# Ledger of designs, part 39: designed miniproteins, single chains, continued (2)

Each design is a single chain, and the fold is of that chain. pLDDT is the mean over its residues in the fold that is shown.

## One batch from the design tools (miniprotein)

Design m5274
Fold by ESMFold2-Fast:
Structure m5274 (fold): chain A 57 residues (1-57)
Amino acid sequence: MLARAVEDYTKVSEGELSFKRGDLLKILDDSDPEFWIAENMKTGESGLVPKKYLELI
């Protein structure tokens, strides 16, 4: 499943993923209602992302 970032996000802990508005993220785990595990397709990095900053494609 793919999502697009609608806002920039800078990680506040080591398990999180930073991203920029417009980045494409591959969702790896969506079991949590607020934080998903995603891969940034531009960088190949993976981590926790806040769902509220994502738009599903």
Scores: mean pLDDT 83

Design m5275
Fold by ESMFold2-Fast:
Structure m5275 (fold): chain A 73 residues (1-73)
Amino acid sequence: SKEELRKEILKLIGEILDIIGDIIELEKEIEKLKKEGGDEEKIKELEEEIKKLEKEREELLEKLKELENRFIT
């Protein structure tokens, strides 16, 4: 029971870390584009992709809190 829940928590943490990694990569791409004279349309597309990933991260963080609460209780 608690062992299964722990495994589920660790998997979810892994998914959250993957999204954080993707956001960091996109932020680096935006900074590179800004230094190269800026493709404003491409920068805007990447910023919107980051916002989508941030929303997915927040949803997974809420699921993580629920699982942690079940693990403690």
Scores: mean pLDDT 85

Design m5276
Fold by ESMFold2-Fast:
Structure m5276 (fold): chain A 69 residues (1-69)
Amino acid sequence: LSAAEKAALAQLISLGDVDGDGTLSRAELTAVLQWMIDSDMQDTAVFRLVDRDGDGTVSDAEIDALLAS
C-alpha cells in the first residue's frame, strides 16, 4: 500500500472503529461507505481507495482486502 492508501485506510478505521482497537468489522466499514455515498462524498480519497474501478460501488472482496490489511 502507498502512503496515501495507508492514510485513507487509517481514516476509514478512525470513522468506523467503535472499539478503538484499530480494526474495522465488515459491517462497520460498509456503514461508513454507505454514509459516504449518501453524503455525496464518493470523490474522497477514502472512497476512491476502496472503489478501484471508479464505478461508485464497493464489493465485498474490496472490503475484505481492506480488513485483511
Scores: mean pLDDT 64

Design m5277
Fold by ESMFold2-Fast:
Structure m5277 (fold): chain A 92 residues (1-92)
Amino acid sequence: KAVEALLAGKYDEAIKIAEEEIKRDPNNATAYSLLGAAYLGKGKFDEAIKYFNKALEIDPNNPLAWSLLAFAYYLLGEFEKADEYLRKAIQA
């Protein structure tokens, strides 16, 4: 559901779904990654990065969080960090 909302560009809907998942399970790293992705879609890079870091705090081997963090840094022009985090995504 959250992924479908993200792909459709319904970022506010994706945020609500991810928040509901987090309320149900506060240790759901994937839900934090999806929440970050929705904020990234809204151009809220600081919020997106915070949620990706929260996902990685819960699950350091979350490939979705590493991939999205890499993409966020790529969009910010920080290509060295983007490459580093992409390598971590491949290893997860």
Scores: mean pLDDT 84

Design m5278
Fold by ESMFold2-Fast:
Structure m5278 (fold): chain A 96 residues (1-96)
Amino acid sequence: MTPLHEAAEAGDLAEVERLLAAGADVNAKDVMGWTPLHLAARAGHLEVVRLLLAAGADPRAKDIFGRTPLDLARAFGHEEIVAVLEAALAEAAAAE
């Protein structure tokens, strides 16, 4: 896990902003294949999810089980995060 994974899971918006400004890899994967976006979505941190997406986080990223951040948000009942991630996936699809 990177410091950005830890900050995203904790919902520490200020630390996420600081680490991204310092050049942290927004799409880094841990041993589970989780990106910071997976951890923020699983933990229910809406503002961190928005910040990571604005910084170029890939909403299509899959963990070792083939789960996206959207799948984790749905599994944990984070409805507003589900809506934000569905919008991000639609924008990504339209850019092709």
Scores: mean pLDDT 86

Design m5279
Fold by ESMFold2-Fast:
Structure m5279 (fold): chain A 155 residues (1-155)
Amino acid sequence: RLELLRRLVEQLKAHPLFNESLERLLEKVLELAERGELEGFFLDEEKTYEMLREAWGTNLSVEEVRETDRRIAEFLGVDPEDLLQVFFASLAIGMYAREVPPEEIVAFLTTLGAILVLSGVPLSRVVDAVHAVLRAMGIDISREEIRRRILELLG
């Protein structure tokens, strides 16, 4: 489990749009996994937003980060009440603005989705959130195809 998580993190680090904030986020994910504290972590909204705030090195409060991400979700037309949709949307908006090819966006979000499944997030919730965000970006891909890609990354 931990070795597979490290491999998927290194696969994301190889992506051309990988940045220092996402690096700090994934380092915190690995630290939580090494401590056995990662399971269900991303199901706790307050803990997730505190981690995102610290990874981004922002002076914004948790409430201000949440409101910013909610506005991004509403702008993209995803569910602002679904933490996973908000999370994927906030990461994807920068890729969309840089005209990243759809297949690279799919590969990135499915790899991140596999990391969340290894973090104890139910596969169905991850598939639904990735599908909603990709559809909002005009990327036509089925839930079955997203599920298949995530499972192929998990072995």
Scores: mean pLDDT 80

Design m5280
Fold by ESMFold2-Fast:
Structure m5280 (fold): chain A 95 residues (1-95)
Amino acid sequence: MDEELEAIFKKFDKDGDGKLDWAEFKELIDNAHKVFPLEIVGKIEGLSEEEKKALFNKADKDGDGKIDWDEFKALVEALLAEPETRGVLALREAV
């Protein structure tokens, strides 16, 4: 999975700076069914724009408006964890 995730990350990292901006992240989420396993797709394809932005902001640990590889990997691993983990459900309940 890590090799596939890195390839996906690099594909959407259009400027090659090692980070995904909001537009690149949104395209990745919107095209998740083409690039991610169904376990991840089922957790994110029903997200509103506000929920997608909340995920982006949560993953953007340094607040620069971009997600680096480590933050992206951590986000995907959190989505693969139990859906009751506070990360995704807290965002859905808070929004």
Scores: mean pLDDT 69

Design m5281
Fold by ESMFold2-Fast:
Structure m5281 (fold): chain A 87 residues (1-87)
Amino acid sequence: MITEEQRKEFEKVFSLFDKDGDGTITKEELKAIFEKRGENPTDEELDNIIKQVDKDGDGTIDFEEFVELLRALGIDDYEEAVKWIKE
């Protein structure tokens, strides 16, 4: 499970992508995250990923869904994910 310290670090990183301050990541911000990993997803691939983790059906990714997305990308360690995204 994510620790309180890891949660605070993730919230800091999440806020760097959440330009609107709504507590969600947009499709464009998600694309930027994938590009940092050397991935170039299509719009269809991004939509499918969002639908897999978007339990609210709003077309965006909230904090909890973001954590699940990172796990799905093979980032099982929240500390590793935080280090990776900060770069």
Scores: mean pLDDT 66

Design m5282
Fold by ESMFold2-Fast:
Structure m5282 (fold): chain A 62 residues (1-62)
Amino acid sequence: GSIVAVAGRDYTATTKDEISIKKGDILEILEEVDENWWKAKSLETGKVGLVPKEYLSAAGLR
């Protein structure tokens, strides 16, 4: 199954490659780019981009 994460806090994008998220937003994890950044799709906005991993809580779907 797909990895789904929930935003634990608000994040405002600082570059064009990032997306803004709000606490409680549900995100589909597409790629673990590095140890600090994940490429994700916001299920709230449909936007795809980088988000800081430490702002997310991962939940595994079977």
Scores: mean pLDDT 78

Design m5283
Fold by ESMFold2-Fast:
Structure m5283 (fold): chain A 79 residues (1-79)
Amino acid sequence: SVLPPHVVEALKAADKDKNGGLSGSELIALMLGYPVKLTDEEKQLAFKAFDLDKNGSISNSELITVGSKIVSGKPITVH
């Protein structure tokens, strides 16, 4: 399955630098409802999309990798 377009748009809005990288603080802010409020289900989908190695944690490398794909307009797979 792929990440819903609405969630991808919210992640793009959270990228304050517009450089294709999402910081951990920006992701945390999004989970708290800034700049866009996500539902609990959308938050879970976003987390799973970033958790590339499925270890239950999101690394800085995973944030950069997925952020780059979001800026490129590529479909984001939910693992």
Scores: mean pLDDT 69

Design m5284
Fold by ESMFold2-Fast:
Structure m5284 (fold): chain A 151 residues (1-151)
Amino acid sequence: MIEIRDARLEDAPAIHRLAQLQGGRYARPAPSLEEIRALIERSLASDDLRVLVAVVDGKVVGSAVLRLVSPTTAELSDLLIDPSVARKGVGRLLLAEIQALARARGATTLTLRVDASNEFAIGAYRAAGFEVVGEFVDADGRRVLHMRLAL
């Protein structure tokens, strides 16, 4: 069974492993284990920040970060999925929960940033109703799409 829940401090090593698996694919430095712990601690102390995990058979196999950036706008970041559970619907369940949580907090807009070479994630975000609203080059020379969903 796939369970979606708030992250606990004990999930930090599993989230760090997921970030390393994704960072190696897109040449991005993964956040440290300490930065992930500090992110989870802040998410437990604030309503404006949530770290979610997807659990299968007691193992963390995905994570997502929701942040309120204004009273009507939320940002989705760090949608991490274990490649071993790819296409098993985990990312769709995390996206659905992030959208529900954003609405429950009064957000009318959900935004994200994605690497323009990440056609798989772009396809999943489009299937979830996100549209490309902009493009820019980051400080590392990468093409980044800005995507938006009306909630």
Scores: mean pLDDT 95

Design m5285
Fold by ESMFold2-Fast:
Structure m5285 (fold): chain A 64 residues (1-64)
Amino acid sequence: SPGKQKIREILRKLKEQSKDPTLQTALETMIRHLDTMSVEQARQAFQDLATHYGLPVPQEVLDL
């Protein structure tokens, strides 16, 4: 799915830029579970993660 590939790319970039081991683990976990999620579940999971860690939600994720 193009939407799930976009989310995967965003998650990988956030993981690379993060210095927080807890956030890196959470991002890696979401990347692994991405293949089992629908696009809607992936969007919701990203928003929940972003809210918990105080991260911005990219428009590309909101537009899924």
Scores: mean pLDDT 82

Design m5286
Fold by ESMFold2-Fast:
Structure m5286 (fold): chain A 79 residues (1-79)
Amino acid sequence: MSDEDKKALIEGSIAIAERLAEKIKDEETKKRVKELLKKAREALKKGDLDTAYDYAMEAVRLATEAVGPEAGRAAVEAL
């Protein structure tokens, strides 16, 4: 994957996880997703694409699990 493709994937994943976070009913899980998104954005600002990708993917995974498979599937398919 090129750096540009990876950056686009990270930015798209952050946007998806942010939308999913608003649907999370558990406040502690919602807080954890938002913390992961903050770390992903900070890593992107530093140009650390590998770290940003890891945090963004973990945020998407956690948010998808929290909102349930159907809502998570629809959000991922929109990417």
Scores: mean pLDDT 77

Design m5287
Fold by ESMFold2-Fast:
Structure m5287 (fold): chain A 91 residues (1-91)
Amino acid sequence: LTEEQIAALKARFQKIISDFDKDGDGTISLGELITLLRDEMKSKLTDEELQDIIKEADIDGDGTIDFPEFLTMMSGKLDATKQHLLQEMMA
């Protein structure tokens, strides 16, 4: 990812936290994240693609996502097709 893409993902994550994290702890559950990604992509991603992304995000094992885990999920473990969809989401 470019620095611009990282900045866009950080802004997206902060919006997610603002919308879903009522306690302000700076994390979001995997279930809340999948719901947001579905809404943000407006049916651009299939259920299978969303499940693949969530499976790849299982890094900490505690069922929550912080920003570094979110960044890894959206960048490091996506294939070329999902990477293209992510770029459209960030545009």
Scores: mean pLDDT 61

Design m5288
Fold by ESMFold2-Fast:
Structure m5288 (fold): chain A 61 residues (1-61)
Amino acid sequence: ALLARATVDYTAVTPDELSLKKGELVEVLARLPGGYWLVRSLETGETGLVPAEALEVIGER
């Protein structure tokens, strides 16, 4: 699966979004139009939308 890392702390603004801490690892589930990616946190198991700008792809697991 495609892995990414949060480059900044992100606070969810809507219920569809996921809050992340800088350095948190996520699995990218889908890349949606409008610059948001659907991700799953590897720390919490929660899923949600995060701005692609807040993420850095680190590889495949």
Scores: mean pLDDT 81

Design m5289
Fold by ESMFold2-Fast:
Structure m5289 (fold): chain A 62 residues (1-62)
Amino acid sequence: MKKVAEVKYDIESDDPKFLNLKKGDVVEILEELEEGFVYARSLKTGKEGLIPKELLENIEEV
């Protein structure tokens, strides 16, 4: 099963480690990390990166 979540707010970062996302985008959570970060993949773009878990909602297993 894969774990997915929805983005609460637009996220823009100049750091290439972080995933740039728009509110309502869906991400697949690939790994849960320390300090409240996840490593995720955008289902819209296929890009992977870090995102603060607090910016995600409706986390579900599919």
Scores: mean pLDDT 80

Design m5290
Fold by ESMFold2-Fast:
Structure m5290 (fold): chain A 91 residues (1-91)
Amino acid sequence: SLGEQLLEAARAVDLERVRELLAQGADVNYADVGGWTPLHLAALNRDPALRERVEAILELLVSHGADLNAVNALGLTPRQLWERQRAFWAS
């Protein structure tokens, strides 16, 4: 599905693919069986080599109405993961 492809694009840090899938009508808040959304997956990535693209994906998803407060099966929200990501990159 478009939603599953959007999750994979967010995990792969593929900004162009995220943009393309959103333009095709992919649900920005699509969640897998574990409640992981594209915003969770982008906010989870702490690779400093990918920082610019990760930040661009986070901004793009939020601009399309991504829910910062969606709770996954582990009790985690994208807001919490993004706060941890920013703290890590500020170190």
Scores: mean pLDDT 89

Design m5291
Fold by ESMFold2-Fast:
Structure m5291 (fold): chain A 68 residues (1-68)
Amino acid sequence: SAEARQRALEELRKKFAESLKKQYELAVKNKNFEMARQLIDQLYELGVISPEEAKKLYKELDELERKG
């Protein structure tokens, strides 16, 4: 049914979003701020994070990069 396909697509989207979040955590840990910013953009484009959450994450990255 169409409903079964929609649920399958939603599950795949969730798994992809969780993968991106893990990649983001690794990028931050490795001080790869360029990659981390790209991952925020991808999470935002997927609708996984709000505009407010994206702005907060950018600010946190800017602070971490400034602190060295």
Scores: mean pLDDT 85

Design m5292
Fold by ESMFold2-Fast:
Structure m5292 (fold): chain A 63 residues (1-63)
Amino acid sequence: VEELFKQFDKDGDGVITAEELKEVLESRGHTLTDAEVQYVIKVMDKDGDGVIDLEEFKAMITP
């Protein structure tokens, strides 16, 4: 879980930002607009802070 989070958390700041998500997807040949990246963040971000923290990430992938 933490290892997977670290792969998305490029800066190691403990959250996944829209910029980090966009960079990871672009490096894998996916092109997303800023609006599409923000939409993904909004769907995953339960607290509405504009980022995905480790607890939110765990809640999504842990049963």
Scores: mean pLDDT 65

Design m5293
Fold by ESMFold2-Fast:
Structure m5293 (fold): chain A 74 residues (1-74)
Amino acid sequence: SKIDEEFFKFYDPDGNGYMTKEELKAFLERLTGRKLSDEEIDEYMKRADKDGNGKIDFEEFLELVDELTRRFLE
């Protein structure tokens, strides 16, 4: 969506290829329209951060967005 694209550009203006937990939390709060606890954001990080390095790359971010889109469609 437009929101997803604009947020992605905002968090990674230098094109370094990753998103932090704080940036993911802000994105998900905007996407869901509610505040998230640290425990909730940690669960989303676990789903996306397959490398366990505490950050999400472009591919992992897109997979997470696709998952959330499917959940909202159902």
Scores: mean pLDDT 68

Design m5294
Fold by ESMFold2-Fast:
Structure m5294 (fold): chain A 67 residues (1-67)
Amino acid sequence: GKAEGRKKLLELIGRILSLIGEKFELELELKKVPEDDIEKREKLKKEIEKLEEEIKRLMEELRNLEI
């Protein structure tokens, strides 16, 4: 029903916004890390990439739900 579709839409939007927020926080963290702290920068970059991939997947799911 229409109510089930609306719940899924809101859940997807909520998750996407949460992940975007997490990504933004990690990007700010990365800017504060010294250039010579290669280990910490590499770790943060990997976490950012994972969040980007998950956001992309959820956005694709959201687009399919609007059709």
Scores: mean pLDDT 81

Design m5295
Fold by ESMFold2-Fast:
Structure m5295 (fold): chain A 60 residues (1-60)
Amino acid sequence: MELLAEAVEDYEAKTEEELSLKKGEKVLIKEVVDDYYVLARSLKTGKEGLVPKRILKEVE
């Protein structure tokens, strides 16, 4: 599944598996991992990692 989403707040990665994002940064959601996290790719940096679902908003 690939959905375009935007970070609604800044997020700093806590582990090597997580992706840091700035508010307003756009990502592609590649996979829903669980109830709390998605695997996403930053369109700005090209980096991929786990992101909390709570900080993402789907782009309409």
Scores: mean pLDDT 80

Design m5296
Fold by ESMFold2-Fast:
Structure m5296 (fold): chain A 74 residues (1-74)
Amino acid sequence: GAMEQKLKEAFSFFDKDGNGFISGDELSDLIKTYKLNLSIEELLDLDKDGDGRINFEEFSHLVSKYKLLEKPLP
């Protein structure tokens, strides 16, 4: 659906190296872009793999929790 497509577009926007994961540096850009009241450490705590990266599924849950797609992209 439209939400899934927007999630994929947002994920690709933040996944600068195209490896299918969002790194800590890319998460920093996300926090700054959406003015989230979160630290990078708090976002990385949502990483169930504990590798310091967020995959598409974890990103989708993050977006839903903080309603990131309800805010305009910069």
Scores: mean pLDDT 67

Design m5297
Fold by ESMFold2-Fast:
Structure m5297 (fold): chain A 62 residues (1-62)
Amino acid sequence: AVGGIAEVVEDYEAETEEELSLKKGEIVEILEVVDGDYVLVRSLKTGKEGLAKKEVLKLLEK
């Protein structure tokens, strides 16, 4: 959900400049649901924002 917190469940390497590279175990904030497969997230570790695939994220909070 928008404004929720999610855990990265597998490593993800950005393939485009709009995507964010994420490591398993990182915590991200969900800023926007872009489509069925992608969400805009902010890394709580780095403060960087970018797109990530929903399938690599597990929602922790609503």
Scores: mean pLDDT 78

Design m5298
Fold by ESMFold2-Fast:
Structure m5298 (fold): chain A 66 residues (1-66)
Amino acid sequence: GPFKVGDIVEALYDYEAKTPEELSLKKGDRLLVVEVVDEFHVRAKNLKTGEVGIVPTSVLRRIGRE
């Protein structure tokens, strides 16, 4: 995906974390991308909860930039 550090992204779907390093999401949650881990994963901060974790890019849509 075209995600970069500083991107504001939105969860397209509910997502349940599969490992302790992953972040669970609710559809519509907004996150700040803080690290691009690989082409399929970013580390992001949930702007509502302040939680940080790894999220698959497949459940995210870019909506803006910081």
Scores: mean pLDDT 85

Design m5299
Fold by ESMFold2-Fast:
Structure m5299 (fold): chain A 103 residues (1-103)
Amino acid sequence: SALGQQLLEAARAGDLEKVKELLAQGADVNAKDEYGFTPLHLAAAAGHLEVVRLLLEAGADVNAQDKYGLTPLDLAEIAGHEEVVKLLLEAGADPNPVRPPAP
């Protein structure tokens, strides 16, 4: 939907007020783009802590997977956004699966 696309763009930009407005208008908090990115993926990848918090409070799926199986937690870790990583874990994000023991 047009609202879903605007929410994805606002989350990527870190536009907290626009995210609030779009959610109030009924935008799907779990909208996906062509790559399977949700607003939470885009905000987490960009390090927008307060947008991440707002999306989680609005019922965003903390464990949503993009088309490559990556979660918002994975993107935040790859980007080095430590405060976002902490917030996602506190919100119930699954930690990376236990690595197999070293050979």
Scores: mean pLDDT 85

Design m5300
Fold by ESMFold2-Fast:
Structure m5300 (fold): chain A 98 residues (1-98)
Amino acid sequence: MRELNIELLEAAHEGDVEKVKELLAKGADVNATTGEIRPEGGGEDEYNYTPLHLAALAGHLEVVKVLLEAGADENAKNKKGLTPLDIAKEKGHEEIVK
């Protein structure tokens, strides 16, 4: 499952809707976090990002919709205490904020 979770996080950040759907169907954890993958490195801002946070950060509305339909926790907070909606608002992705 760890490799599927890594691929899901990457696909969500890249906006690959088809890949996100495929990985979720294969059993990837919709609420996987970057903190599980990068315990010993990476940027501090990357800790505890879920696929939904990464899709919101990048402005990928269709990926956001797919993740929410798959049961993603829209109230999940990253290391800075930000939800995916908070990140979308900060980045000006009004389509995600509604």
Scores: mean pLDDT 73

Design m5301
Fold by ESMFold2-Fast:
Structure m5301 (fold): chain A 96 residues (1-96)
Amino acid sequence: KLEEAKRIVEEAFEEAEKLMREATGDDYAQKVRDVGEETLKAMEEDPVEGFKKGIELAKKLRDEAIKANPEALASHTRAAGRMINAFEEALKLVEE
């Protein structure tokens, strides 16, 4: 259950990192990686609070990326959406 939640989070930020690297290059790909690492670190202390923090960080990253490059809206929202959806799924697993 917790191992499945971790796998979902890890796969999601790896995919989001790849999407951002393809869309914007390394700068935002690194920020996606940072969000994923902060989420994993927080979940080691409290899985529920960790995933909630991850959702907030992913939403903030999405908004910052859109502000920096409005023309790349689709790529930025795809990457952030992938992380947000995965963190919400992981949160549901650890709450059940």
Scores: mean pLDDT 72

Design m5302
Fold by ESMFold2-Fast:
Structure m5302 (fold): chain A 152 residues (1-152)
Amino acid sequence: MDDRLAQLDKQLNAEIQQAADLLARGDVAGALGHLVRSLDLIQEILKLAREAVEQGDLDTALRLLQVAQEGLVTLQRLLETLLKLAPPEAQPLIQQAIDLVNQALDLLGQAQDAVRAGDADSALQHLQQAIDTVGQLRDLLLQARDVVEAAA
C-alpha cells in the first residue's frame, strides 16, 4: 500500500491550493511561501523516484514522476498569474522561475521516457538534473518573496 505517495500528493495539492487562494486575495508574498513548500515536496517526490529507479521499481518511479509533473504544471500556471500581480522588482525572478519550471518539465518528460524504455542510467541522469533544477527554482522563489516583502 503506497500511503507515502498518497500523503505527499495530498500535501502537495494542499500547498498549491493555499497558494492559489492567497493569490486570489492579492497576497503575493504568502502565495510564494506556499509555492516554496510545494517545491520542497516535489523535490522529495523526485528523490523517491530516483530511489525507485535505483531499486528497479520502474512502476513506482513512473507514478512518482507523474505526481511531480502534475504539481509542476499547476505551479507553472500559478507563477504566470503571480507574475501579473508581482511588483516590477520581483518580475524578473518570477520569469526566471517560470523558465526553470519549463526546464524541469522537459527533464521529467525525458526521465519518464527513459524509465518506460528501461534505460535506468538515462532516467537517473535526467532525474538528478530535475532535482537540481527544482532546487534552483526554490531558491529563486525565496528571493522573489524577499523582494516582494521589501517592495511592500
Scores: mean pLDDT 90

Design m5303
Fold by ESMFold2-Fast:
Structure m5303 (fold): chain A 155 residues (1-155)
Amino acid sequence: IDELKPSELREALEKYLLQSILAKLAGDLEKAAEYQQKAQEIYEKLANGKVEEVREAFERLAASPDKRLAALGYLGLGYIYLLEGDWDKAEEYFQKALELAEEIGDDFLKALALYGLGLVYLAKGDLELAKEYFEKAKEIFEKLGLEELVKRIES
């Protein structure tokens, strides 16, 4: 029996989050709730059934004096709050991750933070701003040769 890799679970999580947001924007609240539930189940599976322990781990990383670890911590917190529907906190944490990624010159972390901001603005119904952030993330992923991440933004 083949077990899904953490990378495959992460891709499924991102896809269900995007589908939930798109369903909300289309006014299909029932489909939005269904996709949000599937995203939550995958998140709990990635967290080995200990969501609060994973949150505390990202909070500790975010408090790190190492700027790269702090950026990873903020990125993780952004996704947690996005899953919980706290879009204002998700935006705040993705913005902090972006600022640190830019300061240390990490284009990959920068692109991930920009993608997260795109998801936040899509959830808030700001389609123009969401598109702008997705295009910025896509451009960086293309420059890094990360074709699979480019395909995720286009789907």
Scores: mean pLDDT 76

Design m5304
Fold by ESMFold2-Fast:
Structure m5304 (fold): chain A 100 residues (1-100)
Amino acid sequence: AISLPVKLLQEDLKEMGFYKGKVDGIYGPKTRAAVKDFQAFFGLEVDGIVGPATLTKLLQLQNPKASLEENVRAFQRKAGLTVDGIAGPETLEALQRAVV
């Protein structure tokens, strides 16, 4: 199933230690709290909303040994998007829609 679900966000946040709840694919209060903790840790605006700045930071952290381009390509493959390695509006909009 190709969905950029809240589950991917929850899995990433859980692996980083920010999310302690169930990976259920629901953007609830626990997921929002984990997003806020992530935003505070990385010096982003703490609004609990997965916007472009938060999405870009998440993509950078998916594999710190890989380039941003490689992480974006891996994400685009999972999303079923065009694999161009650019964190452009299409890629960011797909993530934003999946977590809203």
Scores: mean pLDDT 68

Design m5305
Fold by ESMFold2-Fast:
Structure m5305 (fold): chain A 65 residues (1-65)
Amino acid sequence: AVQLDRVGRTFRLFDKDGDGYISAAKLREVMTSLGEKLTDEQVDEMIREADIDGDGQVNYVEFII
């Protein structure tokens, strides 16, 4: 719960357009910055699940719900 709350806040910092999307690279940066037990493999899987259209943009609003 606490980690997901931090992730959501951090995503909003990177989403300057306010449209609910960030790049896959920024998602990786956020997840690794929050650090605990998140491997590169887990981050890659999260990106694959959230980046349904494969454009490298992740809708984090629905992803973190």
Scores: mean pLDDT 63

Design m5306
Fold by ESMFold2-Fast:
Structure m5306 (fold): chain A 71 residues (1-71)
Amino acid sequence: STAERVARALVDRYDKNGDGYLSREELVAALQDLGLTEEEARAIVDKYDKNGDGYLSREEAVAALVEAASL
């Protein structure tokens, strides 16, 4: 879908280390690029940071961005 393509492009843009993981702050910034407030973005990141390690896999980050785009 278009939302998934945009989400993948945003993840690639914010994955500064190229390691396939985004920090919570990088994902918050990507979600705000989609028009979410900081509070809304942090709530979604908390939902998808299942390990609580402060990092999300590329696929978890894409899923979070697609959910945000569906609102």
Scores: mean pLDDT 76

Design m5307
Fold by ESMFold2-Fast:
Structure m5307 (fold): chain A 72 residues (1-72)
Amino acid sequence: GVSSAELASRARDVREFLTMVPGVGPEVADRLLAAGFRTLADVQNATLEELTAVPGIGPELAERILRVARDE
């Protein structure tokens, strides 16, 4: 239905979610979006390797992002 607004707001919603993660600022969130992580599902299904390929994201931050994404 039309209630898929969360999907329509993919970039804004995931960016907002990412900035809630301790250690993720707007610049890192924007880099994740540029790397193809444009939906919450993209983040939830990402590999640690894919996340750590993003400049400014180390293995511990990548794991934290995945844990927060799964709890959200």
Scores: mean pLDDT 72

